# Ledger of designs, part 9: designed miniproteins, single chains, continued (2)

Each design is a single chain, and the fold is of that chain. pLDDT is the mean over its residues in the fold that is shown.

## One batch from the design tools (miniprotein)

Design m4279
Fold by ESMFold2-Fast:
Structure m4279 (fold): chain A 83 residues (1-83)
Amino acid sequence: SSEEKEFIENAGKKGLDIFLTGTSVESLPMEEVMKRLEELSKEVYEEGLKRFGSEEVAKKAAKAVIDVPLKLFLELALLGRLA
């Protein structure tokens, strides 16, 4: 559903915010950034189960917390090499 897609998209955006803030603004060690992403991933999984009663949606959202920031970082790095 559109609500499920929005939830997954917002989960990825939250992960991206933590990743960019931790690596660029706060200059945190990668281990600390990954720990924060794993924590958010767990919270998002629980929220997805609570809201939708769907393990599939919860897993997709939890995965997006990690996948979205890493994918965008790789895309931005590639674009920076072409500019």
Scores: mean pLDDT 82

Design m4280
Fold by ESMFold2-Fast:
Structure m4280 (fold): chain A 75 residues (1-75)
Amino acid sequence: SMMEELRALQLAEERGQRSMAIVNEAIEMIKKGAPREEIIDFLMERMGMSREQAEQALRSLEVNLGIIRDPSIEK
């Protein structure tokens, strides 16, 4: 059981590291001024996110980077 638990933790850590690398690449795209749609498509492709999830992730990154101060609702 201990060995199975260690393997599960290793896989989770590897997935976490890959996810962080993808997020860091998305942050770099934002800093380079890549189009919003390009970043969304990147997140959908690399992380298997839905468009809604990718949109939410991008908004969170933009807020954390100080690009957006206040959230706005689409009209």
Scores: mean pLDDT 72

Design m4281
Fold by ESMFold2-Fast:
Structure m4281 (fold): chain A 61 residues (1-61)
Amino acid sequence: SAENDAFILDNVRLAAEFIVKEKDEELKKRMLTALENLASQARPDLAAEIRKIIEETKKKL
């Protein structure tokens, strides 16, 4: 549902903020991998939005 999708995206954005602030490079990479895995398990439309957040996050690293 749109409501559930919004909830997932809000949590992905919170995780992204944590990744940007993380100082451990190995943990940072593992967290990014976890978000990629979440995207791979999502519907194509939701996956695209998650991947957009991941790419925006990578630009801030």
Scores: mean pLDDT 87

Design m4282
Fold by ESMFold2-Fast:
Structure m4282 (fold): chain A 97 residues (1-97)
Amino acid sequence: SAAAEEKRKRVEEEFERAKEMKKELDEIAAQLSGLEKHIQKNPDVPESLKERLQQLRDQLEALGIKLKDVPAPPISNKELQEKLNEIEKRLQELLEG
């Protein structure tokens, strides 16, 4: 029926959106995992940046996304802050549409 075809199309569109969102969330998780490794290796990182990373991890875990075991080269606290700002913006844009 026409109603069944419309329902099928909506389900397919929802599935494609979920697939794209999962791909983007997995990419964000990989980036955040690298930053977490950097923080673990560098005691000089300000507590404010550690708290921001923890908040982002908690948001991803609430969505069922776990951080990955990835290597991270050393970066400056300024670069860490800039990367956290980028991740926060990307995650907000994903969740808000």
Scores: mean pLDDT 79

Design m4283
Fold by ESMFold2-Fast:
Structure m4283 (fold): chain A 65 residues (1-65)
Amino acid sequence: SIEEKLTPIDLRNLATAAQDADGRAFDDSASVAEIRANSGAAGREGINDFLKLKEENLEYKKKAE
């Protein structure tokens, strides 16, 4: 799962992305699923774009090893 490969900093960045898109605050303890569920359509799209970028970075790091 992508969520299992995220750091706490990545989760915080997801919360920030959702907040910026929807204009609402999120709990720091929220999981990716909870952040996504609490986000509006704009927030969910932002989260999806962020997750794609992080997955590409993770894949790049795996190929570098």
Scores: mean pLDDT 78

Design m4284
Fold by ESMFold2-Fast:
Structure m4284 (fold): chain A 70 residues (1-70)
Amino acid sequence: MDEAKLEVVGLLREAAEEAYRESGGDEEKAAELAAERIAERTGLAAEDVLAAGRDPEAARALVERAAARL
């Protein structure tokens, strides 16, 4: 459902923002921290989250999978 997908996107955005803040602008550290937080919040594998951050198609699949788990 669209609402669940928006909720997942919101979680991804918040996790990425917090990770970027804690990394002090280090993109690689931010990506690792964001993937870890997203994995904890959604129950997905951190490796899948990292892959989704570099591939828009993988990102869509991840959002669909996470929304289905909500």
Scores: mean pLDDT 73

Design m4285
Fold by ESMFold2-Fast:
Structure m4285 (fold): chain A 84 residues (1-84)
Amino acid sequence: SIIEEAERLLAEAGEEERARLAAEGRALTSGSGQKLQDAVKKAGLSDEEIRELTERTVRIAREGRPDDAAALLAAALRIAEERL
């Protein structure tokens, strides 16, 4: 699944790369959410992948790890775009 691929990417990423992905994810979720909607459409995520990604990122953020949630979002979108 895309979540599994994104989690693997983050596990293999260094601290600096993880921080960059978190910054990208935060930029997408800042404001009205329109940037996030556009990025999701461009990445070609399926409805199932969108649901799984949303559930996972919301859970991580609720655990007090918003930067990890943002990094996971950015990693998943990057992987999806690379499939196109």
Scores: mean pLDDT 81

Design m4286
Fold by ESMFold2-Fast:
Structure m4286 (fold): chain A 113 residues (1-113)
Amino acid sequence: NQQIQQLQNFMDFFDDRVDEIIALVRAARANRDNPALVRAHMERALAIAEEVVQEAVKNNFISKRMADRLNRLLEEARRRIENGDYDGAVRTVERIFGLLHMALQIELNDLKS
């Protein structure tokens, strides 16, 4: 039951990080006339997404195969930001979080069984 509590605490952490990324994306959109600030907000959003994936890996909440998949998507999001494709980067981060949320829900259900 401590494992269930640790995973639930991580899911709360994950939700807080999602809210932080949403705020950064909104700030980027509000400042679209300032390219340096847009890039800074998008790079910070990606750094938060990287931190979330790293914590999931560190705590063994996801498989190595899922971790490898999410890391490839993080590299794709980074390349999109470097190329100024911020909408593509946001969609890639949304895909990362959708996959991570699904994996965490499967793990939580397995621990409750």
Scores: mean pLDDT 87

Design m4287
Fold by ESMFold2-Fast:
Structure m4287 (fold): chain A 80 residues (1-80)
Amino acid sequence: MIDQIMSHLDDAMRALQRGDFDTARSHVQRARDIVRQHRDRYPITLRSLDRTLDFIDSGTATPQDIAINQLSLGIERTFS
């Protein structure tokens, strides 16, 4: 499960690096759908992904926003 979320976030980061906001949005939404199924375990990551989707929709998202999502997931997995 976490490997699937991380894979989608990596693909989203690469999409943002090339300016492909539509592909990035698709991958972040896929990651969010998986996290939402486990929201009680990853509530901070879910909120972070919602924020990243807002940034993508406003055209302001950067690869660093995805890196923050990846860090959030890693932290919550360890300490939740």
Scores: mean pLDDT 84

Design m4288
Fold by ESMFold2-Fast:
Structure m4288 (fold): chain A 115 residues (1-115)
Amino acid sequence: MAEFEAFRRELEQRVAKRYRRMREEGLTLAQVLERAAATVGPEHVARVVEALRAAIAEAEATGGGAGEEARTHFAALALGLFEAAGVTADESAPDLSEAERREELEALRREILAL
């Protein structure tokens, strides 16, 4: 549905902006995970990382609606981790282009898989 696609794009924009901000501040993903663990606990962060890896695997294995749901789930989980870590973005800043958003999310996915 168009509403579901719009919701996913909004989540992906928010994640991509936060991932870019993390890199601009010289933070590593490991430091973001440590900050999140201080807020929500290390066991919770470990479960979220496993869920992120599962969502990546499902999105690559499936197409169509199931793949879109997996991508949406990935974005929602990643947003929660950045927010728990206190990584903020200027929400009033213009949206990233489709290419920029895709590049940021692919870089984040590679870092998650490398954990």
Scores: mean pLDDT 83

Design m4289
Fold by ESMFold2-Fast:
Structure m4289 (fold): chain A 63 residues (1-63)
Amino acid sequence: PKLTEEQRNKVIEELLKRFPEKSKEDIQKAVDLLLEGKFDEARKIFTPEEIKEISDIIFKVLN
C-alpha cells in the first residue's frame, strides 16, 4: 500500500521518537524499503524485531 506524504511524515516522526539513536536517513530508508516489500534490504539496517515495530507503526498510521 502507498502512504500519503502526511502519513509517511507521521510514521517517520513516531520512529524518530522510538529510535532516537538511529539517524533520520536510516529510518526514512527503512520505511521506503518496507513499503516496497524489500524486507531483506531493510534487515541490513535494522534487526527483525525493529522491522516488526516499524511495520506495526506503519499499519497503525494506515488505520
Scores: mean pLDDT 80

Design m4290
Fold by ESMFold2-Fast:
Structure m4290 (fold): chain A 123 residues (1-123)
Amino acid sequence: MRQEIEQLLARLGTLARKILLEHPEEARALAERILADPARAAQLVVDFARRHYPEELAALLAALGVSPEALGYLLAAQLLVGTGLFDKDLVRELIERAIALLRKEGREDLADAIRERYASLLA
């Protein structure tokens, strides 16, 4: 279970790295839009991933058993860190939004794993 969740989170990180590597200017524009309106971060990032990486997005959603919104907030946090537009409070807000959605969706195991991974940031 824990190892499977770690592998799924690694796949999410790989998708974030692909976005940053293949679409650096668009990733930066997304990060700037997330900074302006964090509540829309999930929608903005999911719409981008659905356009450019539809197969990877579908596979992650199916494997994680989560909503696009929950996955979108996690991916948005990874993109902010990767673009260097790192704001600790904003990344914390995005992670907390994702954790709340995951708990509501019955993915308490994944919510706990994410809380543990980002413990120093959420403290």
Scores: mean pLDDT 81

Design m4291
Fold by ESMFold2-Fast:
Structure m4291 (fold): chain A 88 residues (1-88)
Amino acid sequence: LTPEQKKILKEINEVLKDLGYPFEIDLNNRENQIKLLKFFYLTEPEKIAEALRKHKDKLSPEAYLSLLSMIYVANPLKFEEVKKLAEK
């Protein structure tokens, strides 16, 4: 990973840790990716939005968009709700 990619991944992992996700994201592990999508599917949109707002000043646009895209893949309806709540 480039230093830029490592920084983005670190920012994403900080948000996930605050949400109570017990693993660090690993883009090369399909099982871990499935677990992460399941976690987003089961986590309340208000809780996700609150974590995003808490880390707003620490998240690069790339990290923020990556988190939103993962939520979208997990559940598009939850993505819309999280985006609406996080942008308030």
Scores: mean pLDDT 77

Design m4292
Fold by ESMFold2-Fast:
Structure m4292 (fold): chain A 67 residues (1-67)
Amino acid sequence: MKFLILHGPEKEETANAFAEQLRKAHPDAEITVEEVESVEEAFALAEEWLAKHPDVEVVLDVSGLPE
């Protein structure tokens, strides 16, 4: 199973903590953490990943991101 965690610049520590919890729950999972600068960029990256990897679970933290 693949996880994509998208976060704003001020949320890196929160995103990494969440990734660590996911690794403990799913040790065989492939987990990618990416920083995004805007909500538009977050959705664009999520769409690109879903197109290439339909089985990916996308986690979006859009709090504090510009529109």
Scores: mean pLDDT 79

Design m4293
Fold by ESMFold2-Fast:
Structure m4293 (fold): chain A 71 residues (1-71)
Amino acid sequence: GAADEEAFKKAEEAGKKAAKKLSDLGKKLGIPAKVTASALDSKTVKITITVDGKTYEVLLPGEGVIKGVSK
């Protein structure tokens, strides 16, 4: 439904913002890291960090965090 689509878009925007902040921070610290983010669903955002040819994945709870702050 419309609520699910809105939650998905909100999770995707939050993920992109986090990835940009992490990438900018890495650049300031002189660490050559590539950070990307994608929403897997309305509940889960995957952040992928590549540094020195190694890739790390971090899963963040989107819906749970949003519900905690949304009244």
Scores: mean pLDDT 67

Design m4294
Fold by ESMFold2-Fast:
Structure m4294 (fold): chain A 80 residues (1-80)
Amino acid sequence: SGKEQAKKNAEEGAKELLKEVKDPEIRELAEEALELLLKLIESTEDPELISEASGYLYAVLRSKDVEEARKALEKLKELL
């Protein structure tokens, strides 16, 4: 199904980027963001909303510091 593929893509993409995250706090925030994205994919048929949420997950993963990561995670939570 489309939801199964979207979840698989999110998990694989996040897993590769998580290998590059050196800060353990950013890693934890990114893992929380991934879990929230997976829950959103289960609860909605809106591909634009899923795309926006994916963008915030990637913003967490690419964050320079914990505060930047936390702000991106808060934006993702606003979509739930």
Scores: mean pLDDT 83

Design m4295
Fold by ESMFold2-Fast:
Structure m4295 (fold): chain A 102 residues (1-102)
Amino acid sequence: SSMEALIEKALEGFEFTLRDLLLTEDDEDILEVKFRMALHSIMNDLIKKGLSPEQIRRFGERVKEIIRRLGKEFNLSDETIERLIKIAEYVLEIALKKHEEE
């Protein structure tokens, strides 16, 4: 399987997880914690499987697109969407730093 197929599967899993969280979690603080943990787990798995810095950045852009699309679909506030985007950017920056150290 190509790395692109692995990335697409990870993006599908991420979308499923975020959609489930948006349907099941009424507490925004709990939502943000679970969201961060889920994205961190997905990213760590992709890094272990050999994702390059360029592929990490591309994955991050696709993750942010999914957040914006689902945010609109679920009628989230602009503030909530921006918080989720910032969490995703933080997790991606940590992933890029880990790649440079390994």
Scores: mean pLDDT 86

Design m4296
Fold by ESMFold2-Fast:
Structure m4296 (fold): chain A 77 residues (1-77)
Amino acid sequence: SSMYRSMIRTVIRRMVARYGAAGAAVLADALRAGDSPAAIARRTGVDQATVSLLRNLARQAGMSNDQVADMVRDVAR
């Protein structure tokens, strides 16, 4: 839904602000690969709870891993 997509975009904006465009690119690739929240946290340095929140919101929005990764790249642009 548009509401969950808006919430996801807000979480992503906070991540991009903290980690920069380069960090967002690594995050997008890890999300696209379908890595676990723990694996993404280890690779990116992003808080595991935040990655888990992003996964849960994506599930509620009916978004694929590719769609979430594309949104991360879009926000980091």
Scores: mean pLDDT 81

Design m4297
Fold by ESMFold2-Fast:
Structure m4297 (fold): chain A 92 residues (1-92)
Amino acid sequence: IEDEIAELENSIAAARDFFEANKDTVSVEEYVAAGLLLAAATVDTDEGKSVEQLRAELSAAQSRFESSGSVLDAADLVEVATRLKHVLRRQL
């Protein structure tokens, strides 16, 4: 669990760094959409989802980001990874 949380924190940091490096290259609409996803990551604690469901969502988000290299997919990855991190921290 602690090792998984550390990996999630590294993934979040890498995706945030990608967002910051590329935010000026996207449309206003994409920037706003990404900002909303990042904001949701700080507030949304989804108690209804299992760890297995969140891991599946994380895997899907990682695959999308790797395939697209988009700022929006990076923000989605941060959101999903942060939700999984919060659930795992509650189980400690």
Scores: mean pLDDT 70

Design m4298
Fold by ESMFold2-Fast:
Structure m4298 (fold): chain A 85 residues (1-85)
Amino acid sequence: MTEVEVTITAENQEKLREIAEKAGPEVSEVAQKHPGVVESGPSSRSETEVDYIFVGTEEEALEVAEKLAEKAKEAGAKEVKVEVK
């Protein structure tokens, strides 16, 4: 099992909340295609940073994590970091 961590940073707390609302539905759709991937999060690191952890096979966990990263960037995230643990 591989853990893939996605850290999303926004300009402010309000923008971070907006990003989560916009990205959620698209990420949920991809996650449904990979029932073996377990999502942990979101977990608040600060008022402008949130953490998601996806656990599964490396390929499947990365596909879900990359979709979250893509949608977060489209929604206006200041920074998005994807790390394989």
Scores: mean pLDDT 80

Design m4299
Fold by ESMFold2-Fast:
Structure m4299 (fold): chain A 96 residues (1-96)
Amino acid sequence: MEELIEKFIELNGEKALELAKKAAEKLSVEQLLEAAKIAGIDLEPPKEDTPEERLKFLLKLSIAATENVKNSENKDEAFDKYQRMMAFLSKELGLR
């Protein structure tokens, strides 16, 4: 967990971690899996339906999505998927 938090903060900043913690408390496992599907990222489901395991999943998803944008041969497609994932999460969190 600590290594995931450190890497997430390095990529997204400390304020993004606060939002990720709130998202992990509010979002269901099904919503997190749909976000991963939108981003085109294959991740194992959370082991338990707890805020800690949902946070771990969300941190892994965010890191993988960011790295996919950087390392993809089709950066425009990867970035579009990332934006759609972020729009989905924002809507589910009521941030718009």
Scores: mean pLDDT 77

Design m4300
Fold by ESMFold2-Fast:
Structure m4300 (fold): chain A 113 residues (1-113)
Amino acid sequence: HMTLEEAAEFVEELVQKLEELYNRAIEAMKKGDREAAKKYLQEMIDLANEASEKAREMGLDEIAEVLREFSEKLQELLDNLDKMTPEEAIEQLKKLFDEFRKKLAEVLEKMAS
């Protein structure tokens, strides 16, 4: 059985890594570097999918589901990136990351209860 402390450490490390990629994607979009933006979005998708599988192995099924949903929404953004202005892409990515953080916080709060 995983402790709440181990689950919190897993989420903290994961959010840190995703936030670094998120910041790089935002900066690439601001510079109009679509190739770099696509690369960082793909790295976020890959990390979220890998973390979702690890979370399931650890018995963190609700965290795994939040990560899977985030990955799917990032994939939709990536698939539509060429149809968006940089400003629209930045706004959408900020919205997706904010929603992801809120859902993770809700799951951790529920686990602590």
Scores: mean pLDDT 87

Design m4301
Fold by ESMFold2-Fast:
Order: C-alpha cells, then sequence, then structure tokens
Structure m4301 (fold): chain A 100 residues (1-100)
C-alpha cells in the first residue's frame, strides 16, 4: 500500500538524515521529504481518501518529531524551530481540508 511504501521511505530518509553532517544538505533532505509527504497527503485528500490521508499524517508527525529531535541533539535549534513550525502549519492545513 502507499502507507507501507511511505513508512519504508520515511525510515530510509531518517537514516539519511542521521548520516548527513552538512547542515545545508540536511535542510534540503528535510525540505524534500516534507514536499514529497505533503504531495501524497494532498492527493489523498483531493480524492476523498481521508483514511489514507490520516495514516500518512500520523507517519509525517512521527517523522517530523524524529527529525526535530535529531536537529536539537546536534545544536541546530533554529532549524529545529523552523521544522516544528512548518510541521504544525502543514498538519493544520491538512485537517482543515479534511474537515471541509
Amino acid sequence: SVVDQFKAWAEKKLAELKAETDEAKLKELIDESFKYFYSLISTAISQGDYATAEELLAIFKEFSEEAVALLKERGLDELAEEVEKITKDLIEQAKKEMAA
């Protein structure tokens, strides 16, 4: 399923984040991950597949929390705050779209 494929992809991306030592590349990987994730949840919402959208949203929350924890562990507090803000904004947007 798309959910299982995304879980596997998210695990792979978290491993890539943990291996990346360059801050700019780390930010790029997080940005790419968020864009890919949101493209999938947005597509599910547009098709009325709210069950898939909710499952993808849960995986996104876990991925984001792990990424933020990694950034804080490395002392990248400003980037961690940016990632937390974007995560909250995207979750709120998705919930509003599903409630419409």
Scores: mean pLDDT 85

Design m4302
Fold by ESMFold2-Fast:
Structure m4302 (fold): chain A 88 residues (1-88)
Amino acid sequence: EEEERLLEELRAAVRDAMEYIIKVLKDPNDTVAFTAAGILIAAVDFLAEKLGLTDEERQRIVDEVAKELIAQGYDPELVEKAKEYILS
């Protein structure tokens, strides 16, 4: 139950982080999106550490979220760049 909840929180944080990184990539002067992206990347790191995820497990979750965003109509090139920032 708790692990499932934390995994859902992690997936949500990854989605939100990617969305805000894409906003920053489209408008680098959006300081609110910049701040939100940084906070969400930190949240992803925190949740991944708390769950004890390997780099490979983190990569799979990020890849799954990226695929979902592309299916929802996000630009694949921007999604790929956002993925790089989260996995850095």
Scores: mean pLDDT 83

Design m4303
Fold by ESMFold2-Fast:
Structure m4303 (fold): chain A 96 residues (1-96)
Amino acid sequence: SLDALAEAIKAYLASQGIEISDTEARILALILLTNLSQAEIGRRLGISQSTVSRHLQRLLELGILEVRDGRYRISPKYAGPLLDLRLELYEPGLFE
């Protein structure tokens, strides 16, 4: 589930000495699953676009995210471990 993936991301980053909020962990989980806009992330999480923007900026400052081709992406330093967590914890059905 999204929440299980978010909790695993938060725990992994804590093991690396980085503390993030539950909301930031859910934002990272959504970025790992899809290329949603800030507005779409806000709708999926039930939060304002300004709140999403603030959390995205903090994740960028922490070096967890980077901007590439006008979009937020997981930085290369964390991409491998976070994608491994996605594969372990979020397996939608073959045609979902």
Scores: mean pLDDT 82

Design m4304
Fold by ESMFold2-Fast:
Formats: C-alpha cells, sequence, structure tokens
Structure m4304 (fold): chain A 88 residues (1-88)
C-alpha cells in the first residue's frame, strides 16, 4: 500500500543520512537536519493521504516544503564533504 511504501522509503532514506553523518562528521549537522525534515515531511504526506481532501491539500503543501528544505540541507552536507576533501 502507498502509506507503507512511503514509511519504508523514509526509513531507508533516514538511515542512509544517519550512516553518512557517522561517516562524514564534518557534515553531520546537515545530514541530521535532512533526516529530521524527511521524517517530518513523510508524516505530513501520510496525514494528507489519511485525512479529508481539504486537509490533504494543506498537508501535501507542507510535506513538499519540508522535502525541499531537506534537499537544501543535503546540498549543504555534500558541499561540506567536498570542501573538507579539498583540504586534504
Amino acid sequence: PLIEMLKRGAEREIKFYQDLADKYPEAKPYFDKAAELVKEGTEYSIKALEGTPEEGEENFRKASELRKKAGEYIDKALQTVKDYEKKK
């Protein structure tokens, strides 16, 4: 089912970012924040699917905003890793 696929996808993505945070301590704050935002965005996506159509519209918008913000933190994390590698 769609909700179960969303939950499993988010769990895998969060674990992946947590593993990256452990591997790249210099970027840990950004990976941790991205994981947090993915979790929150997934919760809003689930609320959108379980709620009324009117509530769904607002919750999908919120999920989209949180997902975009998570992507911005991943970009910052990757840039931090790249900059750290250049210092070696």
Scores: mean pLDDT 85

Design m4305
Fold by ESMFold2-Fast:
Parts: C-alpha cells; structure tokens; sequence
Structure m4305 (fold): chain A 64 residues (1-64)
C-alpha cells in the first residue's frame, strides 16, 4: 500500500467520517446536508462525480 502524506491521510479519514455520517443519517434533510458538505469539501460538481468519489473512498477503505 502506498503511504499518503499525513495531511492527505487525515483528509481521507475525515471523508470516511462524513460518509459514515451520511449513511447513519435517518432524516432525509440531514442526509442531504451531509452529502452537500462532502461534495463541497472536495469540489464535486454533480451526482456522477459524487458517486465516483464515494466508490473510490469505499475501495480505499476495503484496501486498508
């Protein structure tokens, strides 16, 4: 496994926390708010980019 820089590793950890918060949210408004927060954090412009990024995070989690 390639080592990420400490800042990038911390950013991935935060992204996983945000993704878990989205998954844990039962309220549709809260889920939408958390989803938009993750999109804004990474400058994702549309749902397709968001879906690709989520898939990347899940793949990284599985590889770790």
Amino acid sequence: MAQLRAREAAEFARDLELLDAVKAATDPEEKARKTEELKKHHGLKNDEEFDRYVAKLEAMRAAA
Scores: mean pLDDT 73

Design m4306
Fold by ESMFold2-Fast:
Formats: sequence, C-alpha cells, structure tokens
Structure m4306 (fold): chain A 80 residues (1-80)
Amino acid sequence: STAEIFRKLKERGEFSPADVVRLLFESKGMTRLAELWAEYIEQAQKLNPKQATELADAMAKRIEEELADEMEAYKKASLG
C-alpha cells in the first residue's frame, strides 16, 4: 500500500510524507500552499504536540483566508 511505501522510505531516511506533500503542491503550481506547508513543518518540529496542533489550526485558517478562491473551487469540484 501507499502507506507501507511511505513508512519504508521514512525508516530509510530518504523521504518523509511531508516532503512528498510539498513536492505534490509544487508540481501542481500551488507554490503558496507549498510555502505554507514548508513553514508549518519547520515550525512544528520545534514545538510540543499541543503547540504543533495549535499552529496547524492557525495555518489552516491562514490558508482559508489567503487561498479562499482556490479552496472554494476545490470544494465545488469535490461536491459536483
């Protein structure tokens, strides 16, 4: 499965799931999402789990505010 592949890659230290997500956003031309994701991962690794969750919530709100049009287009495509 995809999860087993990511687990094995992480165990070998070659790639993290976070790196795959960043590359996916970059490949789609979603540069701002890739930047926000990289910022979140860099900051989250310095925080405890509670603080990392609070940062994730703050980043989700920031994504909704900065990328509202793109998020709405995605929601409409997913529901239609």
Scores: mean pLDDT 64

Design m4307
Fold by ESMFold2-Fast:
Structure m4307 (fold): chain A 99 residues (1-99)
Amino acid sequence: ATLLEEAVKRALLAAAAGETLTLSEEERAKLEELEAKILEIIEKNGLEAMLEELKKAGASEEFLEMLRAAYEKDYKAGMEALKKFTGIEEAMAKVEAKG
């Protein structure tokens, strides 16, 4: 398994547990590192390599097409779509709402 595949899987599991999620400072730092690592992989390996890894991780064709279109028009919009898929944004928002 690639680091990206395992990272996406872990983020999805964290997002799925969102209602009962108690994130330590270490867990929060891990989510931020995951976001940065995904960005680095896209920048170094290109969008197509990222889409192939997401497909292996169980992403739907509809999601992959949406992400490709978003990145083609706006890199930031593509990243926001990826954050929603991995659940990072939702996990962080739920932690803030509970604090």
Scores: mean pLDDT 53

Design m4308
Fold by ESMFold2-Fast:
Structure m4308 (fold): chain A 59 residues (1-59)
Amino acid sequence: MEEAIAAVREAARRLGLLDEFSDAEIEALARAMAREGMPAETLVRTAANGKREVAAQRA
């Protein structure tokens, strides 16, 4: 679990998206990564795009 959280945080930082996620959201993505076996970078990018779509719909 700790390794998954670290991987998600590192991927978010590399993509310049770390500020877009709360600690709880990073933990949720880490759990999803462990269950799906998907790369952290893919999960972070997908989640960020989802947040942007929700924000656009609310605007």
Scores: mean pLDDT 75

Design m4309
Fold by ESMFold2-Fast:
Structure m4309 (fold): chain A 67 residues (1-67)
Amino acid sequence: EFEKILELKKRIAESDLSHREKAVVYLVAIQGKSLEEVAKELGMTVDEVRELIRRAAEKLGISVDEL
């Protein structure tokens, strides 16, 4: 599992993610926060966070479930 997080960090650094997409991915995938927690922290709706996750996953070439 830790190796997957290390690979994800590399992909995030190498990919063309927006600042908001990077923030959402780090909070959910690296820090393990729920979509609800991230939405509250960033002042967004859960649906907005979910959309940012989907876009980030698509740019990273991975499934949303991997985030």
Scores: mean pLDDT 76

Design m4310
Fold by ESMFold2-Fast:
Structure m4310 (fold): chain A 74 residues (1-74)
Amino acid sequence: EVEEKFKKAEEYIKKSASEKDAKEIIELLKKSIETGGEYLDEFIDKVLAKGNTNMSDVGEAIRNGGEAVLLKKQ
């Protein structure tokens, strides 16, 4: 479900980025889901740029966020 993947992405974003950056990235993910992927590249770029901890958490944020967008688009 979109909601489950979004929530997982949100948790990994919060683990990998500052509170301010995480909030911005989460809003960008919401827009990506709503538009069926128009902002997906920007979301991925921001997670990679602002993720300042374990790359595993960054990868999980991107994976779950991307899956949420794809599920919504279907």
Scores: mean pLDDT 78

Design m4311
Fold by ESMFold2-Fast:
Formats: C-alpha cells, sequence, structure tokens
Structure m4311 (fold): chain A 99 residues (1-99)
C-alpha cells in the first residue's frame, strides 16, 4: 500500500466508523495510536494528520463522499494526491513514509 492509498483508506475508514455511530473522539484516539505504533509518528504529528483528515471530511458534500466511496483505484490516487496538495501535514506524512 502506498502512502497515498493509506491516506484515502483512512478517510474512508473515518467516514465508515462515523456512519456506524462511533464518536469522533474514539476514532481520533484509535487513529493517533495506530499512526504512532505502526508508522512511527510522534503524538503531535499523528494528531495533525488526523485533524487534516477530519477537516477534509467535514468540507465534503454528500455527493463528493459517495464519489469517494465508489472511486476506482485510479480515482482514489487522484483524490489522495489532491488531499496531500491541500494539507501540508499530509504532505509531511507522505514524505516521511517514503524515506
Amino acid sequence: MTPIELIVLMVKTIYTLLELGYSEEKIREALIKALQEDYGLSKEEAEKVVDALFEYLKEMSDEEIEKLLQASPEEEKKIGEELVKKYPELKKFVEKLKK
């Protein structure tokens, strides 16, 4: 899985867990822990990544969310690349994982 694919997977996971009735706080705690334990981020770095993902989801329309959920692998890559361009914290995360 590429860093771009991971970003898109995290966005889809957040949306799915919110739809299942999990609280934002519980989802944030779980993702911050996973980013620290599995990807070696500091707590501050992990919090910034998760904040950017939640901000992106809150700015999306229902139509844009539906398009993301039905996206092909090529469309997911494009969405992930646009996300990284919009959020500097996600760009830093991708660059760190490529080292």
Scores: mean pLDDT 83

Design m4312
Fold by ESMFold2-Fast:
Structure m4312 (fold): chain A 80 residues (1-80)
Amino acid sequence: SAEEEARRLAEERAKRQQKLIEQEKQRYLDDLASYYGPEAATLARQLLEHLEKNPDLSSEEKIQLSRDMLARIRAIAAAG
C-alpha cells in the first residue's frame, strides 16, 4: 500500500539521519578527547545519552545542561 511505502521511506530516512547524527557525535567526542582528554569525552557521551533519554527537555534546558557539562570538562582539564 502507499501507506506501507511511505512508512518504509520514512524509516530509511530516519536510519540515515540517525547514522549521520552518530557519526557527528563520535567526531565531537574524538575532538573533545584530543583537546581535553578521554575523561572529557566520557562526560560528553554521558550528557548526549541523558539528552536522548529526555527528548522532552526544552532547547533552553538542553543548552544549559551542555554549558554546565562543558564547564565541568574545562575544570577537569585544568586540574590535569
Scores: mean pLDDT 79

